# Ledger of designs, part 50: designed miniproteins, single chains, continued (3)

Each design is a single chain, and the fold is of that chain. pLDDT is the mean over its residues in the fold that is shown.

## One batch from the design tools (miniprotein)

Design m9728
Fold by ESMFold2-Fast:
Structure m9728 (fold): chain A 93 residues (1-93)
Amino acid sequence: MLPAATPADIERTRAAAKKGLEAMKNKDWLSYTNYEFVMLSIASKGDPEAQAILDDFRKQTRQDTLDSLKKSAETKPELRDLAESTIEALKKK
């Protein structure tokens, strides 16, 4: 009885992944954190398609994402907890 992804959730995750890739290419750290967090939130609910998209996104842009999140944790105290939790999630297999 795994929660099934709705078509709207899948479309939202794909849109977030596309925006995340564009943001990482442009090194917009705020967009990286937001899109990564959205994908993680969907994946944590047992959505296998969201998890697959997150894994692909992570594979393509992992180093830029990690660098941006580390910088966010150091320079933006109000976003530190969000950035740190995302970094921990990315370090886990």
Scores: mean pLDDT 58

Design m9729
Fold by ESMFold2-Fast:
Structure m9729 (fold): chain A 72 residues (1-72)
Amino acid sequence: LEDVRAEVRKIADELEKETGDKESANLARRIADIVDDPLAPAFAYILSGIAKAEGNEKEAELFSRIADLLDA
């Protein structure tokens, strides 16, 4: 669980570094705080879908990676 939380935070840092979007990076960090919530993967998938619809391909890929990590 703690290892999963740390990995999600690492992806959040990567999201901020790659996109410069601090708000989306902070949303990913909030997901790290709730990795034990059964809805956490769903939130990550929804955020990935929103980013893709907005044309933010890299952000969508990183949120999808968070969702896959939590759904494993």
Scores: mean pLDDT 81

Design m9730
Fold by ESMFold2-Fast:
Structure m9730 (fold): chain A 61 residues (1-61)
Amino acid sequence: MLSPEEQARLFLEAFADAVAALKQLSDAQLRALVERYFPGTDPAWLEAALAALRRLLAETP
C-alpha cells in the first residue's frame, strides 16, 4: 500500500505528532534532543534551534 513517496510523506506527518509530544518536554529535554540529532552543534546555533523549537511548540495545537 505505501509507496516510498507515500511513506516519506507519512513520516513527515509523524513529525507533527512528535512536535506535539515535545510540548510536554522541558527545555533541558529539548536541548538533549537537539544535541542528539546535531552532535557537536555550535552553542549559538543550539540556542537558535532551541528558540525556534520552543516557538514552534508554542504555536502547534
Scores: mean pLDDT 66

Design m9731
Fold by ESMFold2-Fast:
Structure m9731 (fold): chain A 94 residues (1-94)
Amino acid sequence: KEYLVKFLVEYAKLTEEEAQRVADIILKRKPDLTKEDIDAFKKKHQALIDEVKAAPEVTREDIVTLLSAFLADLGIKLTPEEAQELARIIERSV
């Protein structure tokens, strides 16, 4: 959980509180998520991560693109309620 929260803060530009809420949603669907899973995603999608990290201003669309790619790579399918909560968190971050 802690490593996932750090990943979301650094690369999705979420606050620690927002990253905590998003991490809870992700871990509810994939409780066995490892540091290695996150490291594999970072390596596979390095160009996307570099784009978000280098942006002078991170947009809602950048965050949605990164998180959508991350969820898809992990095989996570959110419920409508979880997707709505995630969208609310992202909208407030930008």
Scores: mean pLDDT 71

Design m9732
Fold by ESMFold2-Fast:
Structure m9732 (fold): chain A 53 residues (1-53)
Amino acid sequence: DVSALIKQIVNDLIEKGASPTSVTAEAIRLIGTEIDMRRRGSTRAEIKAALLA
């Protein structure tokens, strides 16, 4: 699940001590990427690969 992956990435950043501002910026970037790729018809696997890059 893409939403679960985004949450996992965000939680990993929080665990590593990233600032709330940095975490928020990265969350917006990840969500924006997911929305854009879904609009273009990308598969769940393609979206996951892009978010992990």
Scores: mean pLDDT 81

Design m9733
Fold by ESMFold2-Fast:
Structure m9733 (fold): chain A 61 residues (1-61)
Amino acid sequence: EEEYEKIFDKYDTAGDGYINKDEFIEALMDVFGLSREEALKLFRESGKLTYTKEEFIEFLK
């Protein structure tokens, strides 16, 4: 769980407590080795505009 919090903090470049679309895509590419298109598909399937810290960590599990 602590490693996922560090990942969130790394990609929350705005420091606003949310992961936006671009930050989400970069995190999935880096963490899971997904292509940009695969990461974008997962983001679109979620129906979310942003991820909270808890939602993002839950997604990573």
Scores: mean pLDDT 77

Design m9734
Fold by ESMFold2-Fast:
Structure m9734 (fold): chain A 74 residues (1-74)
Amino acid sequence: GSAAARMAAAVEAAKLINSLPLPEEVKRELHEVIERGARSGDLAGAAEEVARIMREAGVPEEVVKRVEEILLRG
């Protein structure tokens, strides 16, 4: 995707993550992974790592899959 598409996907995923009842430290880690992926052009790798962190934090699978889908659109 274009740089604009990657940024749009990263912003949408970040907004969803901010709405979740997660510790601020976990949200910060998720945002750092997404920002790194957007900057490097590897949102697919970021999606995999974000999904892993979210599952470890006890986020429901339906929400994890939604965030992955958003990031994979970039």
Scores: mean pLDDT 84

Design m9735
Fold by ESMFold2-Fast:
Structure m9735 (fold): chain A 92 residues (1-92)
Amino acid sequence: SIESKAASLLTGAAISSIGSEFGIDLAKKTGSEQLALGALNSIKSSKASIEEARKLAEQSSSKDELLKKLDEIDERTKKNEEEAKKVLEEIK
């Protein structure tokens, strides 16, 4: 269903946020440019999934609930992007 597809994309983005946060922390502690770039690539993919999930959520009976959760994960993803960019600048 459209709802299940939106929920799956949202869940994937949420899990990816945890992975990105872990990668950013390790990049900061090790000075690894590769880990910081890896986190940014993961974040880029999450942004695409969030946008696709928003389009599906608009057609869902659970629109309000899905959009609320999407906004939470979108904000978290943006914060992770800012931190990853900051870490990358500190390494360079």
Scores: mean pLDDT 87

Design m9736
Fold by ESMFold2-Fast:
Structure m9736 (fold): chain A 116 residues (1-116)
Amino acid sequence: MEELIEKSYERFEEIKPELLASTKNEKIKELIENFEKEDLRKGYELVLEGFELTYTKDGSGKETSLGQAPNLRTTPLKDLLLELVKLYESGKLSPDNLRVDLGAILIYVEMLERNE
């Protein structure tokens, strides 16, 4: 468990500068900067319960690219995290979920790679 959290956090720190550079939304930048190991522990709980990135429509009825689950096995981790940040930048998802969703993707990818 602890090694999984520590390795996932290490990978996040490596990608973090590119995530921050990908967005001009100050609220999203603040959430990315405040990401911590506890978000990975919460993400692990989501993975155990069957991780599903829920998209709430704002009444427009339009879907985003993540409305079709990306192939977590074949899509690079950095590209998955960048796509998640873009989805939150759209303003259609609650920002309060960004940190936990980042944690869930990081944990899921690390677990998947360890089983190969």
Scores: mean pLDDT 71

Design m9737
Fold by ESMFold2-Fast:
Structure m9737 (fold): chain A 65 residues (1-65)
Amino acid sequence: MKLPREKLEALLRSPLVPAELRTSVLAALHEVDYDLDRIAEALQPLVDQGLLSEEQRRALVELLS
């Protein structure tokens, strides 16, 4: 993962990421550079699959900013 450890810890502690989505979110962000546009793009497939809402995706991008 290319995200700073502090941002990953904030993500994993966030109620925005239920335990069952944790692996999927981490996999989507694997090898993604720390760039908010790239993070938003990497999370889009989870929204398209119905695992994440668009509001949750926006909130996660804001959490990682």
Scores: mean pLDDT 75

Design m9738
Fold by ESMFold2-Fast:
Structure m9738 (fold): chain A 58 residues (1-58)
Amino acid sequence: MRVTLEQQIKVAEALRKAGLSIDEALELSPKELGRLSGLSGQTAVRALEQLRKMGVFV
């Protein structure tokens, strides 16, 4: 399942507002990631995983 760019942006903005790195955010539960981003927990986790991969390739 593809995660949309919009969903990735929502997760990135939520992490920035919370002062969390991607690695710190990976320690959070799906429920907490969903709460921070306004997405479902599973969608937020998938978006975070895509952001981490982009950090390696960009």
Scores: mean pLDDT 76

Design m9739
Fold by ESMFold2-Fast:
Structure m9739 (fold): chain A 63 residues (1-63)
Amino acid sequence: IEELLEKLKKAKSKEEKFKLLLELSKYVNEENIEEIIKAFQEVASELSDEEQEEIILEMLKNL
């Protein structure tokens, strides 16, 4: 999870950021959800509404 967050900070493309957030969403739990939401909020403006919804649904599925 920490490695994925670090990769997200270094990601330059929207496609890579979306892919990394989607992977992070698969590993979401009660301890890391706040950190993942914070990372999502920083990138959300670069993502489409459809991409944002897909990430949110994946997080909800894994909680």
Scores: mean pLDDT 78

Design m9740
Fold by ESMFold2-Fast:
Structure m9740 (fold): chain A 96 residues (1-96)
Amino acid sequence: SAEALYEEVRALVRAYLENPTPELAAQLEAIVERLAPKAEAYRAGTASVEELEELLAVGRALLDVAREEGIPEELVRRSEAALEELEREIARRRAE
């Protein structure tokens, strides 16, 4: 589920930032590989609502961790805007 994916990504990114290991890097790379075809489907306009919700969950997890770690707001704003666009697309498609 999107909720489970949010918690998984949040936990892994936090763990990696606290103690970077090759094992944690491999787990993060596996998530990126799992999401790459869904991100491609989003760019192509062919993604399902479920795929869009999973992309939103991952993006929200990364954004939340970035803010908690004090990443400058100017670097966060572009990502926030992209997630707001994704949230609007999900709402639009659910209204159809």
Scores: mean pLDDT 83

Design m9741
Fold by ESMFold2-Fast:
Structure m9741 (fold): chain A 84 residues (1-84)
Amino acid sequence: KPLAIVAVESTLPGDEVVAAIKERLKEKGIDVEIGALYIPAEWSLTPGTPNLVLLFVDEEYAEEVAEAARKIPGVTDVRVSPLV
């Protein structure tokens, strides 16, 4: 089953962003498996770097996950890339 990567930049902790995305998808009746890789702002030496979360989801749900992420206060950028 093809996967996609949804990259989410935010001022919030990555785990809070993932929880908010899952809750919003649940409100729509979407039950999807999401793998997450957290790259927190403190790993960067550059001031003003946002937290980054890479979400690994089935390609069919990538757009729904991206839209859910964009609606979260504190999310600054969302990008979708096919994994294969």
Scores: mean pLDDT 76

Design m9742
Fold by ESMFold2-Fast:
Parts: sequence; structure tokens; C-alpha cells
Structure m9742 (fold): chain A 60 residues (1-60)
Amino acid sequence: SAAINAQVRAARAAGISDRDVFAWVWVEQYGVPVSSVAGTLGVSPATVRRRIRRVREALA
């Protein structure tokens, strides 16, 4: 959606990495489980949650 694209652009402008934005979009916007995203990226669930937290803080 246009709103999601605007938030993605804002996060990238704030210096957030594409990896962090990817985790946030899939979990928070598309409702994919943290464990599934962690498996796809080859990282721990804690790492995925930390990446999402960085995006949330950048967009606040």
C-alpha cells in the first residue's frame, strides 16, 4: 500500500538497513510469524525482534 511504501522510505531515510525494514514489513504488516522470518533470514527470533524494534523507534 502507499502508506507502507511511505513508511519504508521514511525508515530508509533515517538510515535503517533493508534487513531491518524487511523483518518489520513481513512481521508487522503481513503478519508472518517471527520464527518463520528468522528461519528465512538464518538468524535468531531475538535478532528479528531487535531489527523490528529499530524500525519502530525510527518511525516514532
Scores: mean pLDDT 81

Design m9743
Fold by ESMFold2-Fast:
Structure m9743 (fold): chain A 77 residues (1-77)
Amino acid sequence: PMPSAEEVLSTLSPLEAELFRTLLRHVSLGEAVVLLGMVEDGASAEEIRRALIEKFGLSEEVAEELVREMERVRERR
């Protein structure tokens, strides 16, 4: 079974939690968890952008905004 949004948020740093809340405005809980996993696994900005647009059906503008947020989380580690 999938964890609740609150359960996932409780395991994240403040910056990761902010990213997760942003993702939840655009994608389902399951999709947001997959995208966080891609960031943690070191997926490139191009791989994440392709997943957002092609797999999750987001616009180029939204995908670029989310990729910037994801890179910000990664750069602070």
Scores: mean pLDDT 77

Design m9744
Fold by ESMFold2-Fast:
Structure m9744 (fold): chain A 70 residues (1-70)
Amino acid sequence: MTELLDSDSGIDRDGNLHEVRLFRKDGTLYAEYLVTDANGNVVDRKTAEGEEEALEFWKREKERIREREA
């Protein structure tokens, strides 16, 4: 079972879509960060796994989305 706990997204000045999500899958906490360019190509993907690692990753990437938002 996958449970979405939080998500955030923003578009940077170059038109890239930045997405971060925090979710629990089969008891394990995950954070995922995805960047899609203006042409729909995935240009970056990062995942963190584990209670502390996923929370820290999610907080960091969520703040970066706010900094990059036009």
Scores: mean pLDDT 80

Design m9745
Fold by ESMFold2-Fast:
Formats: sequence, C-alpha cells, structure tokens
Structure m9745 (fold): chain A 79 residues (1-79)
Amino acid sequence: MKELLESEEALKKVIESLGLDLSEPLEVLLKKIEEVQKQIDEAMAKATSEAEKRGAEFSKEVLKILKEHLLKEEEKKKA
C-alpha cells in the first residue's frame, strides 16, 4: 500500500512539501534530502502528537525511496 501511494500522490506531496526540485543536479538533490531527513529526525524526537510522528515516519519512508532512486540514477549516470 505505501508503494502505491508513493507512486503518485504521496511522493509528489512529500517532494513538494520539502521544497525539492527534480530539475536540480542529483548531487544537490541528495544533499537536500539528507538535510531534510535530519530535520525530520529532530522533529520526530520532539513530536508529542501521534499525527506528527506518523507524518514524519511517512516522510522518512518516502525520502528513503527517493534517495535510493536518485543514488541508482547517479550510479547509472557515472557508469
């Protein structure tokens, strides 16, 4: 189910909410993703509401998938 959601609506929402732009170079995107992941981790540690924790967990999962996809693209580009 997460996979299906992330294929369209959920992935787009996370990317947009994080201010990520796919037109940027892969290295820039990867660094931005890492920065955002750190912010999410801090937010999770300070979160008191279940809604905040749920959102952060979901965002982390989406960023993990996006980062993996971008890393694979970088490998392919430099092959």
Scores: mean pLDDT 68

Design m9746
Fold by ESMFold2-Fast:
Structure m9746 (fold): chain A 100 residues (1-100)
Amino acid sequence: QLQQQLIEMTELLLKGLERVIEALEKGESTEKVISIFDETIEELKAMPVLSPLQQQFIDGAIESLEAMKEYFKKSSREEQLKLAKGQKAATQHLLEHLKS
């Protein structure tokens, strides 16, 4: 079922963002934080694809995470944390909508 796959993808993204925020708050290196993004991207790539719409969502999520990695390499810890928390809030809203 497409809706269930989109929910699972969104939950995986949310879990990745929560791990990123925790690592940032604990003062972990930017390299460690980037490794969490890389792990999340690989998990997204491993998801079974049932439709072109699901693939489009996965591709968009991967593109967003790759852009966040690039931004993080050039950003302060405060900027990294702001972006990660903002993305978590947006991902939570999407998950709530998908579960409706």
Scores: mean pLDDT 85

Design m9747
Fold by ESMFold2-Fast:
Structure m9747 (fold): chain A 87 residues (1-87)
Amino acid sequence: APSVSFSASVVTGSSATLNFSSSGNYTLEIQLTDATGTTSPPAQSTASGSSYTLSNLPAGTYTISVTATKNGQTSATASATVVTPAA
């Protein structure tokens, strides 16, 4: 199975970088869980190569959860905490 990880476990800006165990084509499933425990609907994205940058992250305090799927094999969930102050 592929593996995915965040480059940083805590994010203080508007972007977060994901690293993959091998280069390839991935389908990402992304969920945000806010400080009250409310989880967003899953969003799907596609990524290619060995890394992917999530951009335009909203300000606030929440957890990002990501799984990566390649050739029908799904990774374990990777997570990072966002603590980005509103400007």
Scores: mean pLDDT 78

Design m9748
Fold by ESMFold2-Fast:
Structure m9748 (fold): chain A 92 residues (1-92)
Amino acid sequence: MRETYERLIESLEYLYENTEDEELREAARQLIRLLEEILAADRPPSDETLLELAELLGKIGVLLVKKYGVQDVEEVEKKVKEELEKLRKLVE
């Protein structure tokens, strides 16, 4: 359990250091703080804390998709679709 939180903090610190998006950086910072608080408490997190964790994870996921995932993936998918359509026309 603790090792899972520590690994998540490490991943978020990498994101914080490498992102140029201020909103994503701030979300990562807030989640790191929440995880450090959970680790420092030496007790199971409350349902309220787990809900806050889920909300911050969701926000980071959406921002990652918008900033890095969706733009690159959709552009690649669009180009792949265009090439497949060209090949389809050649096959009849």
Scores: mean pLDDT 66

Design m9749
Fold by ESMFold2-Fast:
Structure m9749 (fold): chain A 78 residues (1-78)
Amino acid sequence: MSAEEEEQLRRLEEDTEGAIEYIKSLKDKEKAIELAEEAIKMLLGLAEKAEAAGRLALAEKLREAAERLRKLLEELKK
């Protein structure tokens, strides 16, 4: 991978962790669910675009981020 791609993957991991922590900190459960659902849709759309562009490592990391948010969403819906 290029240094630019490595930086993008590192940033994505940090941003994903921050987003999960933020959503978990929200007092409004409905808003937390909406934000998680919207983030999952965005990440999956970005993964499709990355895959189409041949950026397979980025696509994989975007799908991993979406799966982490999906697990959070399942916890929020309990």
Scores: mean pLDDT 80

Design m9750
Fold by ESMFold2-Fast:
Structure m9750 (fold): chain A 93 residues (1-93)
Amino acid sequence: SEEEIKKAIEELVELVRKALDENDLATTEQLVSMLRAARRAPRDDLIAQAILALFGDKEAQELMRKTAPPEVVEFIEKARAEIEKLLAEKQAG
């Protein structure tokens, strides 16, 4: 559902923030595990596709644009921009 997709995306953004801010290996390993699970999921698992789209999978991003409501697509794009911002801030010092 749309609510489940949004909740999964919010949780992942928070895990990325914790991994970067706290330099927490356990949180990083959890995030990697979640991404591996998404890659192994069936293509019709929209939560898994949303997770892959969030982390830059172009095929998953295109699938979400075709199948998800515009509100969900915008939510993923905003979350992706937040992750890119967090990564840029970490690289800057």
Scores: mean pLDDT 78

Design m9751
Fold by ESMFold2-Fast:
Structure m9751 (fold): chain A 82 residues (1-82)
Amino acid sequence: MYEVTLVIEVEPEKLEEFIKEVKKLAKEVGALSVKIEKLSETKIKITVRFENLEKLLEFARELRKLIKKYGAKVLSVETKVL
């Protein structure tokens, strides 16, 4: 089992739509859990758990596309093997 924690900065006008897209993506790739915490009007903390590495890599690949689409900035990334 794998856990990924990300802190991401997005323009305030795009933040709510970005959160919806991340939740949708986590569900589509079959994440075990997704938790999104709003840290400010521009910053969120995303914690996602995956059963296997394949699902984690699929999520990471698709999330990179969303980050580029929304002009988001990744402030931190942490990956844990559970």
Scores: mean pLDDT 87

Design m9752
Fold by ESMFold2-Fast:
Structure m9752 (fold): chain A 86 residues (1-86)
Amino acid sequence: SAEEQRARENVAAILQGQFDFLRAQGEKAAAKVPEKAAEVAAAFDAALQATLDTLRTGTPAEGARVGGEQLGFAKDLVKELEALAA
């Protein structure tokens, strides 16, 4: 439906913004831990791709759930990098 498509687009926009913010934080932390930079970039790309694939093939609710889980993993990764950079 048009309502479901609009819901998917809204969820995608919100999640993309949150991933972009966390990726910038992760890249800033990884600048102090350059040996982790490629791994961090790959992890963020994989997390975003999994979220967008779920939104494309599933419901907006499934996309939001998977996106939330992937953002949780991304936040934990940023925390680990910040701890290593300290």
Scores: mean pLDDT 82

Design m9753
Fold by ESMFold2-Fast:
Structure m9753 (fold): chain A 109 residues (1-109)
Amino acid sequence: PLTKEELEKKVEAILKELKEKGKVSFGSVEELKKAVTARWEVLKDPEVYAETLVDYLNKLELPDEDKAILIALDLSTLPEEVKPQILSVLKEKLPPETFKITESLLKTV
């Protein structure tokens, strides 16, 4: 039910709160997209990328819904050809509820 614009607004709100709590150094959707691109360019491995993303999000101590929102924007920024492999790894490593929300959000962007 979320549009791409609504998803980006939710991500911006989450990032702003995390920055105010000192948990992240950036607070904008554009900075997150740059970080996603840089992470993919360094790792170039879908399994390693998915594991790195899960470890990073677990350190942020976010509700499952907020983690799913951040993952959905992360994946929407990546090349289409690598998304299925990353999703396969995420299905095994994320809590089932987090993955279900993420999959639902990706269908709307």
Scores: mean pLDDT 80

Design m9754
Fold by ESMFold2-Fast:
Structure m9754 (fold): chain A 75 residues (1-75)
Amino acid sequence: ADAPPGGKFVKYKDVTPENKARLEEEKARAEALGVEVEIDDDSYPVKASVLRTFVEVAERLGRPVKAKVEMKPPA
């Protein structure tokens, strides 16, 4: 089985339902503050902590942040 061991990335389509739900919650939170996030099914998903950092930065700066987030496995 393709499992997400601690600290590892898996492709978005292979993420557990629990982790996928968490990621989508953080994505929605970031987008509500004006952060644009793009996640590809064939790419490694961003960690929830990364999306939370974008939310925090947007709140600290007092203005929306445009960030395109693409993650793929290294060459």
Scores: mean pLDDT 57

Design m9755
Fold by ESMFold2-Fast:
Parts: C-alpha cells; structure tokens; sequence
Structure m9755 (fold): chain A 100 residues (1-100)
C-alpha cells in the first residue's frame, strides 16, 4: 500500500515538527540541523553528500531515509543515486519481512 502524496506545505510542516521534537528531547545536534536545512532547501545533492558523510551513523541515515520518502511524496525529484538508495532500502525491508 502506497502512501498518499503530500503538499510542499505539509512537508515543511513535517520538518518543523521533527525539529521541535528534537529540541524538546534535547536531541538536536548540528548534524541533524544540517540535514533538516538541506531538506528544507530541497537540496537533494547535499542530502546525498550528507548520506555518504554519515555512512557509519545508522540513526542519521535512518533520518535521511525518512526525509527522502517525504520529499518523494511531496513531488520533489531526487538525484538518481538517492532514488536507487531508496529503492534498495525498500527491497531490503521487504526481504526481511519475507524471511519471517
């Protein structure tokens, strides 16, 4: 089942809620702020660079994946490398579910 498309305003509101949640829980780091700002600016090339930069940080990579899914739902065109990354993650999640 596919999620319904969202508006750019809904995407921006989602980023605002994420940032507020991180502040409330004292989890907002400079790294998270950089990722949120890249997403807010629709800078998909920078998001790819941040994905590569944080390759050893699974929590930051998971956040980037969630942001990329929301960007796609908002109709934002991702760079081809990010599309391949997102498709690979979907395949891995489906394979893990099938292994149960």
Amino acid sequence: DERAPISREEFEASLDRLRESLIKHKKLTPELEEIIEAARNLDTELLLELWKKYKDDKELQELIYLILEELRLAGVELVPELEELLEKRRAELLAQEAAL
Scores: mean pLDDT 78

Design m9756
Fold by ESMFold2-Fast:
Structure m9756 (fold): chain A 68 residues (1-68)
Amino acid sequence: MPSIEQILDQTLREIEEALKAGDRDRLLRLVQEASRQLWEATGGDFEAHSQQNQVLAARVQRLLDEAA
């Protein structure tokens, strides 16, 4: 199973490529899949999953701000 850091890093790279391509549907799928992988990686720990989703959201927002 990939680590939390590997999930975040891979997802951010793929989101950056989706943004460059203008592929909104792919971006949404990538965020949803990353949240699922984070749930698996945290072993169903609601608090840990919530914290990692916050990290993912903050990093995605930073990429969106840089693309604007």
Scores: mean pLDDT 81

Design m9757
Fold by ESMFold2-Fast:
Structure m9757 (fold): chain A 74 residues (1-74)
Amino acid sequence: LLDRIRDIVLSAIKDPEAQARAAADFDTLRRVHAETPLPLDVILSFAEDVARRYTSPEAAEKVSEQIRRLVEEA
């Protein structure tokens, strides 16, 4: 699930430098999650924050919608 959320967020980021920073942020989250499993709501809040930080408000809203659909299917 985390890797699929990561892919959705990174795909929405058009600037290569911003995408690299977002990827590093997700790599840190994955390491923390592997050592101490994080609740789904924490992972979702992180993903939405990263999307808002590195994309437009319109793209961030679309990312949030895609993540919601993914979670509902899981």
Scores: mean pLDDT 78

Design m9758
Fold by ESMFold2-Fast:
Structure m9758 (fold): chain A 91 residues (1-91)
Amino acid sequence: MSDITHEDIERISQEVANMPSNKEVADKILEYLEEGKLLKALVTLQAAAANTDDPELAERLSELVRQASRSDDEEQRRLLREAAELLREHG
């Protein structure tokens, strides 16, 4: 269930682009983490980094994406939660 399709990536990217606040994006990342859908949470973060108007936030989110992509499941969950908290601070 952690596997992600190209259709999932496109859908998540569109959902994030249409979200009115970083808080809603953060809540979506946390929802996927609670469901154990780590790849969907990671793709949501990638989409958030691509769609933010704040270049400093974009850089920080992109770094968390890079770290999470290279991490095991436990560290990936920790980094994704950290990214969600960061998004809430800028929400």
Scores: mean pLDDT 81

Design m9759
Fold by ESMFold2-Fast:
Structure m9759 (fold): chain A 75 residues (1-75)
Amino acid sequence: MEEEELRKLAEKLGLDDETIERILSNPNLTFEQKKKLIEAAKLAKEGKSFDELVEVMYDDTEASKKIREAIEKEK
């Protein structure tokens, strides 16, 4: 399954189980958007919280818009 591949990638990058579950359980994100969020979360793992990764992604990517929308819906 695609989710298994994303989970393995996130675990390899050292993400927390809660972060992985939050990304994978979001039905409004495509596989590519979930993968990009996991990659951005690697930067956050280096010393930042999950909240920080959202801010890092803000300006550069249209994928950030869909990620923000999906997270807002899940609040």
Scores: mean pLDDT 63

Design m9760
Fold by ESMFold2-Fast:
Structure m9760 (fold): chain A 100 residues (1-100)
Amino acid sequence: MILAEANGTIKGEFKKGEEKLILKFKTDKAGKLKVKVKITEGEGTLTFKLYANGKLIGATIVKAGEEAEFEAEAPAGEYELIAKIIEEGNYTIEAEATLY
């Protein structure tokens, strides 16, 4: 049973060290949050960081053309998924977050 979900796509040219907000959403319930991230265009490596109420609760590293998923114990509140650009270039980033 899905309690909440969010998805988003970011596309553009990014500079080294740049941080991009990919998803921002709120949940009224605590649970397990599954995050899926995919880089459909680009040639570099990105770090994805999940914040809950301003606190880092999960992170993963993904190479261009690959996808990753991770789970985190998730409190009720506000969430941000941020991508940090390690290598400059054009990127298309897709992300999905599901609370269950």
Scores: mean pLDDT 81

Design m9761
Fold by ESMFold2-Fast:
Structure m9761 (fold): chain A 56 residues (1-56)
Amino acid sequence: SKEQLLQQFQQALSLPDRQERVQRLIQISSKLVDLAPSKEELFKLNEQIHQLSQQS
């Protein structure tokens, strides 16, 4: 469900390892987009993924 995926996303954000964090966030973001979350959640998700990608 969307709520479970959002919880997984939050968990991924707290992962200390950058590589694992990015991998998890990308995986979860794909599922979240498929579930068509609100624009707010999509924007926040996109920002987080984008920032991590830029840091990589």
Scores: mean pLDDT 71

Design m9762
Fold by ESMFold2-Fast:
Structure m9762 (fold): chain A 67 residues (1-67)
Amino acid sequence: SAKEGLEAVGETLKKYQNESGEEIANKVLEVAKKYGLDAKAEVKGNTVIVYAKVGDGTFGSAVKAAS
């Protein structure tokens, strides 16, 4: 479900926060796709920003990569 997908995305961001921004973005998008979420990720230097569309709203999460 969308709720479970959002929770999984958040946990993925925490779990892979020490990886490169590109790797974090790829892992998050794979998890979002598995739960049927319409999501995108942006990498800005050492920050990864993830947006997921749920119903008529958009929810975002951000994490700074270790590098």
Scores: mean pLDDT 69

Design m9763
Fold by ESMFold2-Fast:
Structure m9763 (fold): chain A 55 residues (1-55)
Amino acid sequence: SRGSRALRTVAEALGVSEEFAAKLLLDPRFGSNRELARAFGVSQGTVSTARRGVE
């Protein structure tokens, strides 16, 4: 799905594995999609798509 590409984008932006990025995206304590996007330097849409893709 498109979520796989979005997850890769997040992982590359953070310099971490896709597995670790998925864990961060599934953590409800980490923040909103907007806050994650700002922190990672990616679009909010990318974070939303990645979160949906890892579920």
Scores: mean pLDDT 73

